# Designed miniproteins, single chains, continued (3): the designs that were tried, part 81

Each design is a single chain, and the fold is of that chain. pLDDT is the mean over its residues in the fold that is shown.

## One batch from the design tools (miniprotein)

Design m10980
Fold by ESMFold2-Fast:
Structure m10980 (fold): chain A 78 residues (1-78)
Amino acid sequence: DEKVAEGKKLLEKGNEYYKQGKYEEAIRYFRKSAELSKDYDPYLAAEALYNAGLSLGKLGKHKEAQEYIERAIEMLMS
């Protein structure tokens, strides 16, 4: 499925920015990946949300980070 492949590419791009310490850019790509993947691949969407949460934590946005991590866990339990 091309949409799943695109979601994975967006996740990979986010991971590249995360490795570079570019957490704001990483979050943008992780959010795009999660939104694209949520109806097609819940595991991919959950990974993207979790990685967005980690990136938010790196920026000191601890409450928002916790919310994203909780959303990722909820997606895997539904």
Scores: mean pLDDT 87

Design m10981
Fold by ESMFold2-Fast:
Structure m10981 (fold): chain A 57 residues (1-57)
Amino acid sequence: MSDEELLEQVQILLVILGFPPELAEEIAKKLLSTLSREELLDVDVVRERAEEILKEM
């Protein structure tokens, strides 16, 4: 999976989890820069880190 495909998948996941679509790209980019590929495949890790990022916005 390319970084572009991974970014798209994470954005879709964030929207499914109830995050704002308008912030999903920014949150996904921050997740890709801070989490490993293994962590990005863990829905619970992605949710927890995305919630932390959203609180800092």
Scores: mean pLDDT 80

Design m10982
Fold by ESMFold2-Fast:
Order: sequence, then structure tokens, then C-alpha cells
Structure m10982 (fold): chain A 105 residues (1-105)
Amino acid sequence: KSINLINEYEPLIYEDIKTVEEALKAFKEALEYAKKTGKKVLLILVTSGLSDEEIEEFRREVRRLREENNADNLTVLILDKNNPEDQEMYERLLKGIENPDLKPV
């Protein structure tokens, strides 16, 4: 069951993410913000052209960094702008509509 993440979390949105390195840079910036503020942060990464293997690599690195930093207050969503379903999810999320299909990292 999904909760309306936009109402509980402070959203940080990074668009046009084309590489794992860009995604990790955005994650590290969000991690520092979450650590500095203690707020619940929702990092939304809108990606273009990342493969499933690249997304899995990013997810593994995110889990490692979260564990090392005890960052329980940082949630990550990955949305592919070339996927029409993800684009619709992104638009619904920005409008604060609950989406049960969203899968946070």
C-alpha cells in the first residue's frame, strides 16, 4: 500500500539524468541535504536511456551509501521519461496523488 509521499516528504527533483554517475551525484546531494536538515526527503530522479542493469547498479550503490550514512529519512524514486507509464506517475506524484505502483528504493 502506497502513502502520498509528496505530503509526507520534502521532494528533491532531478531531471534529465542520463548516466549512473549523474544519478549518484544527485543522490549524494540529496543525502547531504537529508543529513543536514533531518527532514524526510523524497529524491525523484527522471532518467533518460538508463538500462535495467544501470538502474540495478545505482540501486545497489544507493543501498550501500544509505547503510553507511544511516540515512533512513531519504527515499529514492526512479522514473524513466521514455516510459509513458513513468511519465504519468511523475505527473501524478507532482500533483500529490497517491500512486500504489510507485516503488521507492
Scores: mean pLDDT 74

Design m10983
Fold by ESMFold2-Fast:
Structure m10983 (fold): chain A 56 residues (1-56)
Amino acid sequence: GAQARRLLAEAERALAAGDAERAARYADHSGVMATIEGDEELLARARELGREAAAL
């Protein structure tokens, strides 16, 4: 839903800025919201961003 998408966008911005901690935090929160909202595609993307943040 809208909340998960907003948090995912924040994670993507943080990742682009090289802010690993912020990116991981927003990606995790987006994943939680995507799970609550039943959005499997958004959950997969949030998990991917979390892995990318961990690699920074």
Scores: mean pLDDT 83

Design m10984
Fold by ESMFold2-Fast:
Structure m10984 (fold): chain A 85 residues (1-85)
Amino acid sequence: MARPASPEDLEKVEEAIKRAAKDMGLEVKDLKLTRVSDSEFEGEGTLNGKKAKIRALAFEVGDAKFVIVEIEIGDKTYTLIVPVE
């Protein structure tokens, strides 16, 4: 069952987002995330020179941790599911 996660590991969430973006061929610069709730993060970054709005939701399935990431660039939103170490 999926449930909200309360990650003490904000840095691990940021690293997971950066790795996922890099795998998409996007360089993330100036990434700032703020914890909005126990499981939700919002922030901004620059992806390939374009300003992007980022939202992330942390959740657990069994012993595995995941982050659902929404990256909004202009009028497009990309949704990723990224495993966290």
Scores: mean pLDDT 73

Design m10985
Fold by ESMFold2-Fast:
Structure m10985 (fold): chain A 62 residues (1-62)
Amino acid sequence: SMEEEKQRLIDEIVRLLKELGMTDEQIQKAIETLKGKSIEELRRTVQALRDALERRQAVAAK
C-alpha cells in the first residue's frame, strides 16, 4: 500500500536525522509532521538530508 511505502521513507528520514545528531524528542516531532506529507515531499526530504549529511561529514561538520 502507499501507506507502507510512506512509512519506509519516514524510517529512512529518521535514520538520517539520527546521524545528523537530532534528539529523540525532535525526531518524534518530525515524525508527526512527516506523516502529513506526501510521498513526493518525503523523497525530496530524504535527498536533501543525504546531501546535507554527506557534505557535513565529508568536508567539515560546521
Scores: mean pLDDT 80

Design m10986
Fold by ESMFold2-Fast:
Structure m10986 (fold): chain A 85 residues (1-85)
Amino acid sequence: MNVLQAQILELIQIAAALQGKAPTAPVTLSNAALANALQVSPATVSRVLASLQAAGLITVDSAAQTIAVTAKGLAALEAAANALA
């Protein structure tokens, strides 16, 4: 995965912790909030989220306005962190 994909996964994990939820639990987090946190455009966030969802690293529930990291996403983030260390 690229750095921006890893940063988005990490921000979703931080949101889960701040909302008192498990690492793979759905969290309320908007594309605008991610764009502001990463200092990128909302369009960039949308493209990266689509890529992560296609790879099976996240799930998105548009009706509930929630995003969840999958077990595969957690494993990929851990592998990326280890590769960058």
Scores: mean pLDDT 79

Design m10987
Fold by ESMFold2-Fast:
Structure m10987 (fold): chain A 99 residues (1-99)
Amino acid sequence: MLTPDEVLRELAELTRRIVKLYNEGKPLKEIIDEAIKGLRELAERASHPEVRRVLQEGIDELEKLKKRYDAGEEVSFDEILDVLARTQQRVAAVRERLR
């Protein structure tokens, strides 16, 4: 089970992987699916209930972006990065409260 510190390190790595996929020209749908998968794997491994809740909120935001994309609405890569950045900030806030 991952500590909040370990979750933050793996979130940073997930964000780097997502940026790499975008720079390699991968479709936005594949990028969204990979981000959702990464957050789900982190939520399953996270030790703290508040961290799991924050990760689940990030998953829910990405699932909404995926639904908008599937409906033919315009979704930007920046919206995906914003979800990951907010998730990282919220996990960092939980970590600081636990100290």
Scores: mean pLDDT 88

Design m10988
Fold by ESMFold2-Fast:
Structure m10988 (fold): chain A 68 residues (1-68)
Amino acid sequence: SLDLTDEQLLKLHSATSSYLDNVRHKDYDGAIESLEKGKKIFEEVGDEDGVKVYERLIEITKEAKKRS
């Protein structure tokens, strides 16, 4: 099991909230930046599955930007 610190949990929630807000406004660059911040938290905790999920979300967001 992974024990996130309160600070890491708040940063992850902030990154997720920023990602959703940026996607709503079609700010794909801001969305990618938010996902990169979330990915770093998973890297710090050693959650390889979380890192892979966020890498895939970054790829999908980059593809969405190309089609916008």
Scores: mean pLDDT 81

Design m10989
Fold by ESMFold2-Fast:
Structure m10989 (fold): chain A 59 residues (1-59)
Amino acid sequence: MREELKKLQEEYVKKIEEFTEKFLRYREAGPDDTKLQEEAFKAALEATKLALEIRKLRE
């Protein structure tokens, strides 16, 4: 069912929001904080994985 696609799209939006929040925190803390940078990039990677999974279900 296409309910799976909708759920993945909702998760993707949430991950983009998480990435944005973490990225803004990283920017405020300064670019030398490698832990905050890693957390922001991890959120971006998870969002990318969700985008790829959504694309697979659409193809």
Scores: mean pLDDT 76

Design m10990
Fold by ESMFold2-Fast:
Structure m10990 (fold): chain A 66 residues (1-66)
Amino acid sequence: LSPEELLRRVQKILNRKPELSLDERTRVSQLLSRALQALRRGDWEEFRRYLEEIAELLGVPVEELL
């Protein structure tokens, strides 16, 4: 999974969920930034943790982000 692919998948889910508030969208963006940083440094455990938080906020299984 590339950083670019993760970003695209999250954006697709956000576009599919117009019911998400601006605050929820902002939080997802912040978590996504942290997840991408963890992925770039090879911190798989931290990356997984942020992915789980993003998936919970988006109301989707974490597998949709993989």
Scores: mean pLDDT 82

Design m10991
Fold by ESMFold2-Fast:
Structure m10991 (fold): chain A 65 residues (1-65)
Amino acid sequence: EEERKKELIKQAEEAIKNKDVDTALKYSLELFKLGYKEEALKILKQIAEIDPRFKPYVEGFEKLL
């Protein structure tokens, strides 16, 4: 549902602000499971900006879309 999507995005953005990569990754994966792939990818790209070790994962998920 749209309300759940908005809440997950809020939680992921808050984790990004706190530089909590593990929590942000958790919510981005939940967005992927619910079919919100573009929103999940945006969060993953922000994670990769904080921790460049995640850049290959972003590229991998982009190829799966």
Scores: mean pLDDT 80

Design m10992
Fold by ESMFold2-Fast:
Structure m10992 (fold): chain A 86 residues (1-86)
Amino acid sequence: AAAAVAAAADTLRADVDALEANRAALTEEALALMSPEEGAAGFERMAALLERAAALAEAAGDAELAATARRGAALLREMAAELRAA
């Protein structure tokens, strides 16, 4: 009964791809809507969640999903750094 986990994995792949494609626009929007520190803290919290998801995927033998989650975490940390530099 892994249907919910499989659906969540597909959503995660799509979300990370969307994050990469829209990185600059999302960072600009965050700067317009909230303080740099608030936006950076939010992105860092999401990055930590994605790293935990990557560890779980790796333990389950899904190296591709683990790599995707780590890519998303790295992007979010870069975005957090960009917000703090602004």
Scores: mean pLDDT 80

Design m10993
Fold by ESMFold2-Fast:
Structure m10993 (fold): chain A 61 residues (1-61)
Amino acid sequence: SMKVQEELAKRAERTVRAMLENRDELAAAGVSVPALSDDELIERAREAGYQNGKLFVQQQK
């Protein structure tokens, strides 16, 4: 099932979008966002979430 893969991809995207929207607050707290474009960060987050979901589904019984 692709549901877990897509759900984790969406959650990763939402998390990164929230971080980008609160970039200044994160920087004030000592958290840095990588020096990549917002689109690249979102794309990488979605791919990582999708791959994590794929691994989870393969091992799920």
Scores: mean pLDDT 72

Design m10994
Fold by ESMFold2-Fast:
Structure m10994 (fold): chain A 89 residues (1-89)
Amino acid sequence: KKLEELAEKLGVSVETVEKLLKPLAISEAKARKDEEALKKIENEDMDVIERLAELPVEELAEAVLNTVLKKTKDEKEIKELKEKIEKIK
């Protein structure tokens, strides 16, 4: 599955990828005006996987990077993630 493939390429757990992609799933639900999906994501009743299943692995990897950039200013973590994303492309 796409999240498992991304987790393997990034060298992290699927759970870590899901946590990093949760903000993207919320943003996507808002963009589609899908209030029911948004409520389920906020209440942890919906898997991030379900919302992001149609996105290419490369787009998911970029979303992970963008989420890390918003949550942390750790330059080392950002650089390591960028290198791993380049390997996916």
Scores: mean pLDDT 66

Design m10995
Fold by ESMFold2-Fast:
Structure m10995 (fold): chain A 64 residues (1-64)
Amino acid sequence: PLIAPDEAEQAALEAKLRAEIARHREAGDERLVETGERQLELLRLVREGRLEEAIRLARELEAE
């Protein structure tokens, strides 16, 4: 099957976020780990089509 560019782009972003979360966790940066985890959750919600939840989470992240 053919994979849409948006899907491949989201997978790449998830991989980058997971790598950053791992580095921050090893460094003891709990705040950055939490932020990265929320960003990963946002990407998952977008991919699953849960747009209302994704928008709500994005606004919460921007407010911090």
Scores: mean pLDDT 74

Design m10996
Fold by ESMFold2-Fast:
Structure m10996 (fold): chain A 87 residues (1-87)
Amino acid sequence: MKEALLARARELAARAGELAEQALAAEAAGDYERAAELLEEAARLMLEAADLYAEAIDDPEQAARVRELARRQAEEVLRYAEALRAK
């Protein structure tokens, strides 16, 4: 069960990374709305991956730290997406 959770978390994290790369390309092309949409989706996948990863952790304190770090990272990504939409 833990192995399946970690495998799903890795798949979601990899997809989030792909979307973030696509967002950088869209921003470079001046497509700020598309870049923001891609970053918003990447942030959602990052949070889903962190939840699955945290479920695989037996230590509840460590699991809580993983969720909190992912939440802060997602908030930074979403703030950047909002700034792109404001251009």
Scores: mean pLDDT 88

Design m10997
Fold by ESMFold2-Fast:
Structure m10997 (fold): chain A 55 residues (1-55)
Amino acid sequence: SLEDGISAVEAEYRAELQRLWAEEKDTLSDEEFRKKVFEVADRYWARVDALRAAA
């Protein structure tokens, strides 16, 4: 279902944010880390929008 698809995308989004904080926060500059966080957020919204458009 659309709801199941969005839930899966949300789970992936949260997992990737957790990975960035755990594994890359201390290895990237603050600017690079911020850019990656925004990229992850942009991908999340694009995927949610695509799921809604396809439903």
Scores: mean pLDDT 83

Design m10998
Fold by ESMFold2-Fast:
Structure m10998 (fold): chain A 65 residues (1-65)
Amino acid sequence: MKKIWLVYGESRERVLEVARELKKKYPEYIVIPVPGMSREEAEELAKRLEELTGWEVEVLDAEEL
């Protein structure tokens, strides 16, 4: 099953670093960095992507990783 990870966070640098590391470790998954997006905005985008693709979308806080 294809999986999409949305990586959000206030720090653009941290979001991009986390997204790059995840893509390196899990090249089979789609990693989308969304720096500056709030948790609520990221969760809304995740729901839209799930509806559009039928794939599992997981929202990840860059500060928690």
Scores: mean pLDDT 81

Design m10999
Fold by ESMFold2-Fast:
Structure m10999 (fold): chain A 69 residues (1-69)
Amino acid sequence: KRLEIFLEMGVPEEVAEKAAEALPKASEEELRTVAEAIVLNPERAEEIIAAAKRMLEQGLPIGPASAFV
């Protein structure tokens, strides 16, 4: 129910689906951080999702939303 977190945070459905699919092992807190970053910079949603995916793959913590801006 990761998609619901993005939708609840105000991320558009199409973007929320891409984010949920890209981040299958992210925690709820990490998903909320990514959603907040997308809401702050919707024009960069795909770049934010790609950055978050890379961070998780490298074992890096997903930092504050400002780190994606």
Scores: mean pLDDT 74

Design m11000
Fold by ESMFold2-Fast:
Structure m11000 (fold): chain A 57 residues (1-57)
Amino acid sequence: LTDEQLAEVWAAFARMAAWLGLVELARRALEEAKRLGLPEEVARELEALIEETEAAL
C-alpha cells in the first residue's frame, strides 16, 4: 500500500469513528491520515464533521 492509500484508509476510519460518536478516535485517525498526506480539502471536511459531532454530544 502507498502512503496515499493508507491516508485514505485512515480518513475512512476517522469518518466511521465520528459517526459512532468516538471523537477522540476520529481525531487521532485524522491526524494519522494528515501525516500520510491526506489532501487538505478532505482533511478540512473531516475536521468539520468531527467538530460537529463533538458539539452534538
Scores: mean pLDDT 81

Design m11001
Fold by ESMFold2-Fast:
Structure m11001 (fold): chain A 68 residues (1-68)
Amino acid sequence: SSERKKKILELANKIIEKMREFERNNAPKEEWEKFRKETEKTPLGREAYKVAEEAIRLGVSVEELLKR
């Protein structure tokens, strides 16, 4: 649904921002793993995390990745 796609878009962008915060602060691996585990507790969170990682890997925005 368009509502689910919007939630994934918003959450994936928040995940990317948090990853950038961890990079800026030189956060230890344990903090990254804790954040990932908390995010991936829900099916929506798992999908959004995968979308965030893929956007970073491809060097594209989440919006571009979700256009198909």
Scores: mean pLDDT 85

Design m11002
Fold by ESMFold2-Fast:
Structure m11002 (fold): chain A 81 residues (1-81)
Amino acid sequence: DEKKKEAEKLIEEANELYKKKDYEKAGELYEEAAKIYEELGDLASAAAAYAAAAKAYEKAGDKEKAEELKKKAKELMKKYQ
């Protein structure tokens, strides 16, 4: 699955950016991966990626974006459980 590989690559790149403390860019890539997982119906991976994006944005100081993505992750986890 081409889209699944794209999402996995985005998670790997986001993890490296997060380690380098480039939190804003890490959040963007986690969010892109989450959208791809959501399109694929992989709600567990989508929720995890949105949660990772929220944590990255929180560290970047973007509290509004972080809260929005935390809510999105919780909503997806309620559907997956």
Scores: mean pLDDT 87

Design m11003
Fold by ESMFold2-Fast:
Structure m11003 (fold): chain A 63 residues (1-63)
Amino acid sequence: MTKEEIRRIIEENREKLLKEGYVDEEQIEVALLLIDGNEKEAFEMIAKKAGISKERLEELLAA
């Protein structure tokens, strides 16, 4: 399964995933950014949601 295929599956099923309450919109956006290789933008979104800096998030993940 390619990254393109995974991205399309997420986008096509976005409404269903949100309606069932398994994920929120921010989690879907982070997943799409990671699939596209935009790790920096994904980390910035996670850090903002957690109320910490991106640098602090990177430190926690490296431990």
Scores: mean pLDDT 72

Design m11004
Fold by ESMFold2-Fast:
Structure m11004 (fold): chain A 55 residues (1-55)
Amino acid sequence: GGERALEDLAEAISRALGLPKEEVLERLKRGEEERTALAREMVAKLGMDTAREVP
């Protein structure tokens, strides 16, 4: 399996969301629905910073 890729992804999400890597890794291992939810949270965080370009 590609568990190495999941660990790398968990580390990146952990840094972006400010969560422990272990929690993010557990959520990623729970299934694709949780992965989709994490992706949405990441996009929301990134999008908020970009949206502030025009006051």
Scores: mean pLDDT 70

Design m11006
Fold by ESMFold2-Fast:
Structure m11006 (fold): chain A 75 residues (1-75)
Amino acid sequence: MKKLTLKVESDDDDTLLDFQSQLAEALRAGVDEIVIEAKTEELQKELEEEAETIRKAVAQGLADGAAARAARAAA
């Protein structure tokens, strides 16, 4: 079982972009469990919602085999 802890201590744009990038990469690498540790409860909720969205997108991409196409279209 693969587990990853993502620690977010700031709501800076750079930190949030890094978080999203790390999360998407970990999910594509097959990490089973991701724990998010945020500085505030509000940030924790926002990151959990963002993580759920990314998780669903990655899972759908893996199931359909279209993840690369979706990523290219989003660029």
Scores: mean pLDDT 71

Design m11007
Fold by ESMFold2-Fast:
Structure m11007 (fold): chain A 71 residues (1-71)
Amino acid sequence: MEELKKQLRDTLIDIYGLSEEQAEKVVEELKPFIEEYLERSKAATSQDELNEIGAEFVKKFNEVVEKVKKE
């Protein structure tokens, strides 16, 4: 969990050009979705299920990043 949050924060700063403050806001807003992603991934029984779970997370990630950038 913690290492995933660090990778996410570093990506937000380095790749997406967010400030440290904006990256922290994105990580905090995504925290429940990251936890949901991890739990659903553990319960997934097929690659198709894993792909769907990943796609849903990416969609939420993009929504939160855009929201924080507009603030």
Scores: mean pLDDT 77

Design m11008
Fold by ESMFold2-Fast:
Structure m11008 (fold): chain A 82 residues (1-82)
Amino acid sequence: SMEEKIEELMKEMERLVEEARELMKQGKMSREDVLELEILLGLGHIAVGVGKVSNDLEFALEMLEKLLEKMKKLLEEAKKKA
């Protein structure tokens, strides 16, 4: 269902934030990089809320997919910073 897809994307976003926090504990990622990922996760929660209120879960799903792609890119770029 659309709800299950949204839940799976949100869980994946949460996993990326957890990975970033672990990398921060290891000194391999800055606090600022972790905060950027946490902000994107927060925007994901807002998108889900708006989608539910507007009865537009497809819009929520599209927004989560875009946010997840941004989070993945930011995490990989942070890992590659010299």
Scores: mean pLDDT 87

Design m11009
Fold by ESMFold2-Fast:
Structure m11009 (fold): chain A 91 residues (1-91)
Amino acid sequence: SKEDLEKMLELVEELKKLIASRDKAKGPEILALIQEIAALAKKVFSKEKLNEILELLGETVTNLSNIDDPAAIEKALANIEKIKELIKEEL
């Protein structure tokens, strides 16, 4: 639904801010947001777009395992921006 897409966009913006903070103490909060975004994606997207969003979220988790690496954080933020674009296409 439109409401689920708008909620997903809000969560993605929150995730972006937390990742950009580079605060290791926020790790559990970041993982919880990623899981919530994935759950919403499964409800509102299907097939190609769902697979792409889940892949981008998975890559974000992998990059965040290297949170001390600026290049890994940059890749994570780029993946978040791509997820935002995919959501906005449906709004």
Scores: mean pLDDT 83

Design m11010
Fold by ESMFold2-Fast:
Structure m11010 (fold): chain A 60 residues (1-60)
Amino acid sequence: MEHLEKAKEYYEAGDYEKALEYALKAVEEMAENRDKLSREELEEATREALEIGEAYYKAK
């Protein structure tokens, strides 16, 4: 998932604000395309987005 990959890149760079922005976009795309994603892919991507969100809250 393109937006999730960008979210990870920003997370590794320490830019948690942009990481969260792209993680939210990835979650929206998953919601719209959930029929095209496997259950495992959906769960994994959701977990990664939540981890990025937690990092953002800790940085604030």
Scores: mean pLDDT 74

Design m11011
Fold by ESMFold2-Fast:
Structure m11011 (fold): chain A 97 residues (1-97)
Amino acid sequence: LPEMPPVLLFRKTMQEMILVATKGLAAGKPVDEVIAAMRAVADKYKPLLSPEHQAILNEALARMEAALRAHENDIAAATRAFQEIMEEALERVKKLS
């Protein structure tokens, strides 16, 4: 009974997490504040996701947090890492379909 296909809902969740992260970095926000904003997006969408998709989202979030800390002074590098993490997570979600 999901209104949106699971893969599209997961993609939307990841895209919104990436958007708040890149905007936060561009605005010069502290890394911890950017991470909190990403977690807030994840928490908003988690109840709409299956337990299996929630597990993939939690792993992707942890990888994005690590990438953010590694690349906090290089927004382009952080954004590339986020896109790669999203693509890998989406392939895992597709395999569960």
Scores: mean pLDDT 84

Design m11012
Fold by ESMFold2-Fast:
Structure m11012 (fold): chain A 95 residues (1-95)
Amino acid sequence: SEEEDDELFKKIVENSTAPEFEIFIGLERASRGLTLEEVFERLKKLGYSIEQIIENIKKNTEKDVEFFKSKGYNKLAEDIKKDTERLIERLKELE
């Protein structure tokens, strides 16, 4: 339902790291054929700007980067940071 979709999309924007957001986009494409642009349009209808989406992803991802570094997973932390930068550039292109 649209209400269940709206709740899911809000939770994804508020709580997802960059890898989790990429997985969500991939799952929406695979299950429902939704593009990144179509996901963005739904988020825009829910009151989210590209800037807010980017800031939430950065905030959530930095916590994971710090956690992995604290455990000695330095390469994983670096890979997540680079993937996050690539995702942010893709999101900026939607403006």
Scores: mean pLDDT 83

Design m11013
Fold by ESMFold2-Fast:
Structure m11013 (fold): chain A 93 residues (1-93)
Amino acid sequence: STAAERAAYLERARARAEEIVEETVEALERLRREDPERTRKLAEELRERAEELRESDPELAEILEEMAEALERGDVERLREALRRLAERAIAA
């Protein structure tokens, strides 16, 4: 059945996305510790991109703003949640 095939695909896609999210969180936390200046620039670029997307894709703009703030504050849980939202959008596309 197409429903069972879709469910299996989504389950595998979400498991893989969670692995990528955790790897990305670890990489960004390492960047924050080792290179705070690059982390600051990344947060600035994310905010600029969010402003550009405000009218065309407000949901993506919100996710990018959450990522930027989480990076600046060192809020690992907030960063993880923002990345999960981004991953879910990619799976749905």
Scores: mean pLDDT 85

Design m11015
Fold by ESMFold2-Fast:
Structure m11015 (fold): chain A 55 residues (1-55)
Amino acid sequence: MPSIEEIENETVRLLIEAAERDPAKYEEMVAAIKEARAAGKSIEEIHEIVKRIYE
């Protein structure tokens, strides 16, 4: 099971990869993270959302 630190690092990595390869997915991820944070979701839930958009 990854630590919170590992989850944060993987989430950032997915964002960077999306920004370089697929700017449309990057924008969708950023919007989703902003909404999830406003809703009080955990870093683990944010990671699952980002991963789902990336896939």
Scores: mean pLDDT 78

Design m11016
Fold by ESMFold2-Fast:
Structure m11016 (fold): chain A 81 residues (1-81)
Amino acid sequence: SAEATREAARRGFEKGVGGEEAGAGEMARATLAGGGSLADAAAAGRGVALAGAGADDKMPAEEAIEAAGEGAAAPLPASPF
């Protein structure tokens, strides 16, 4: 849903703003594990990626999913956020 997508993006962005772009994949996975859709997962990953990159313009969902996948490759401690 749109509300779930918005909430996922917000959580991703807040995690990324903490200086942890590598969390993009973790946020995406946590969203899916929590019953979210691919769109919700992409939004969460996008939020983290955008915060880490400092982008002024919003990236397409495809790029958000790719960024989330890149973060998931890092073997860092998971934060549920």
Scores: mean pLDDT 55

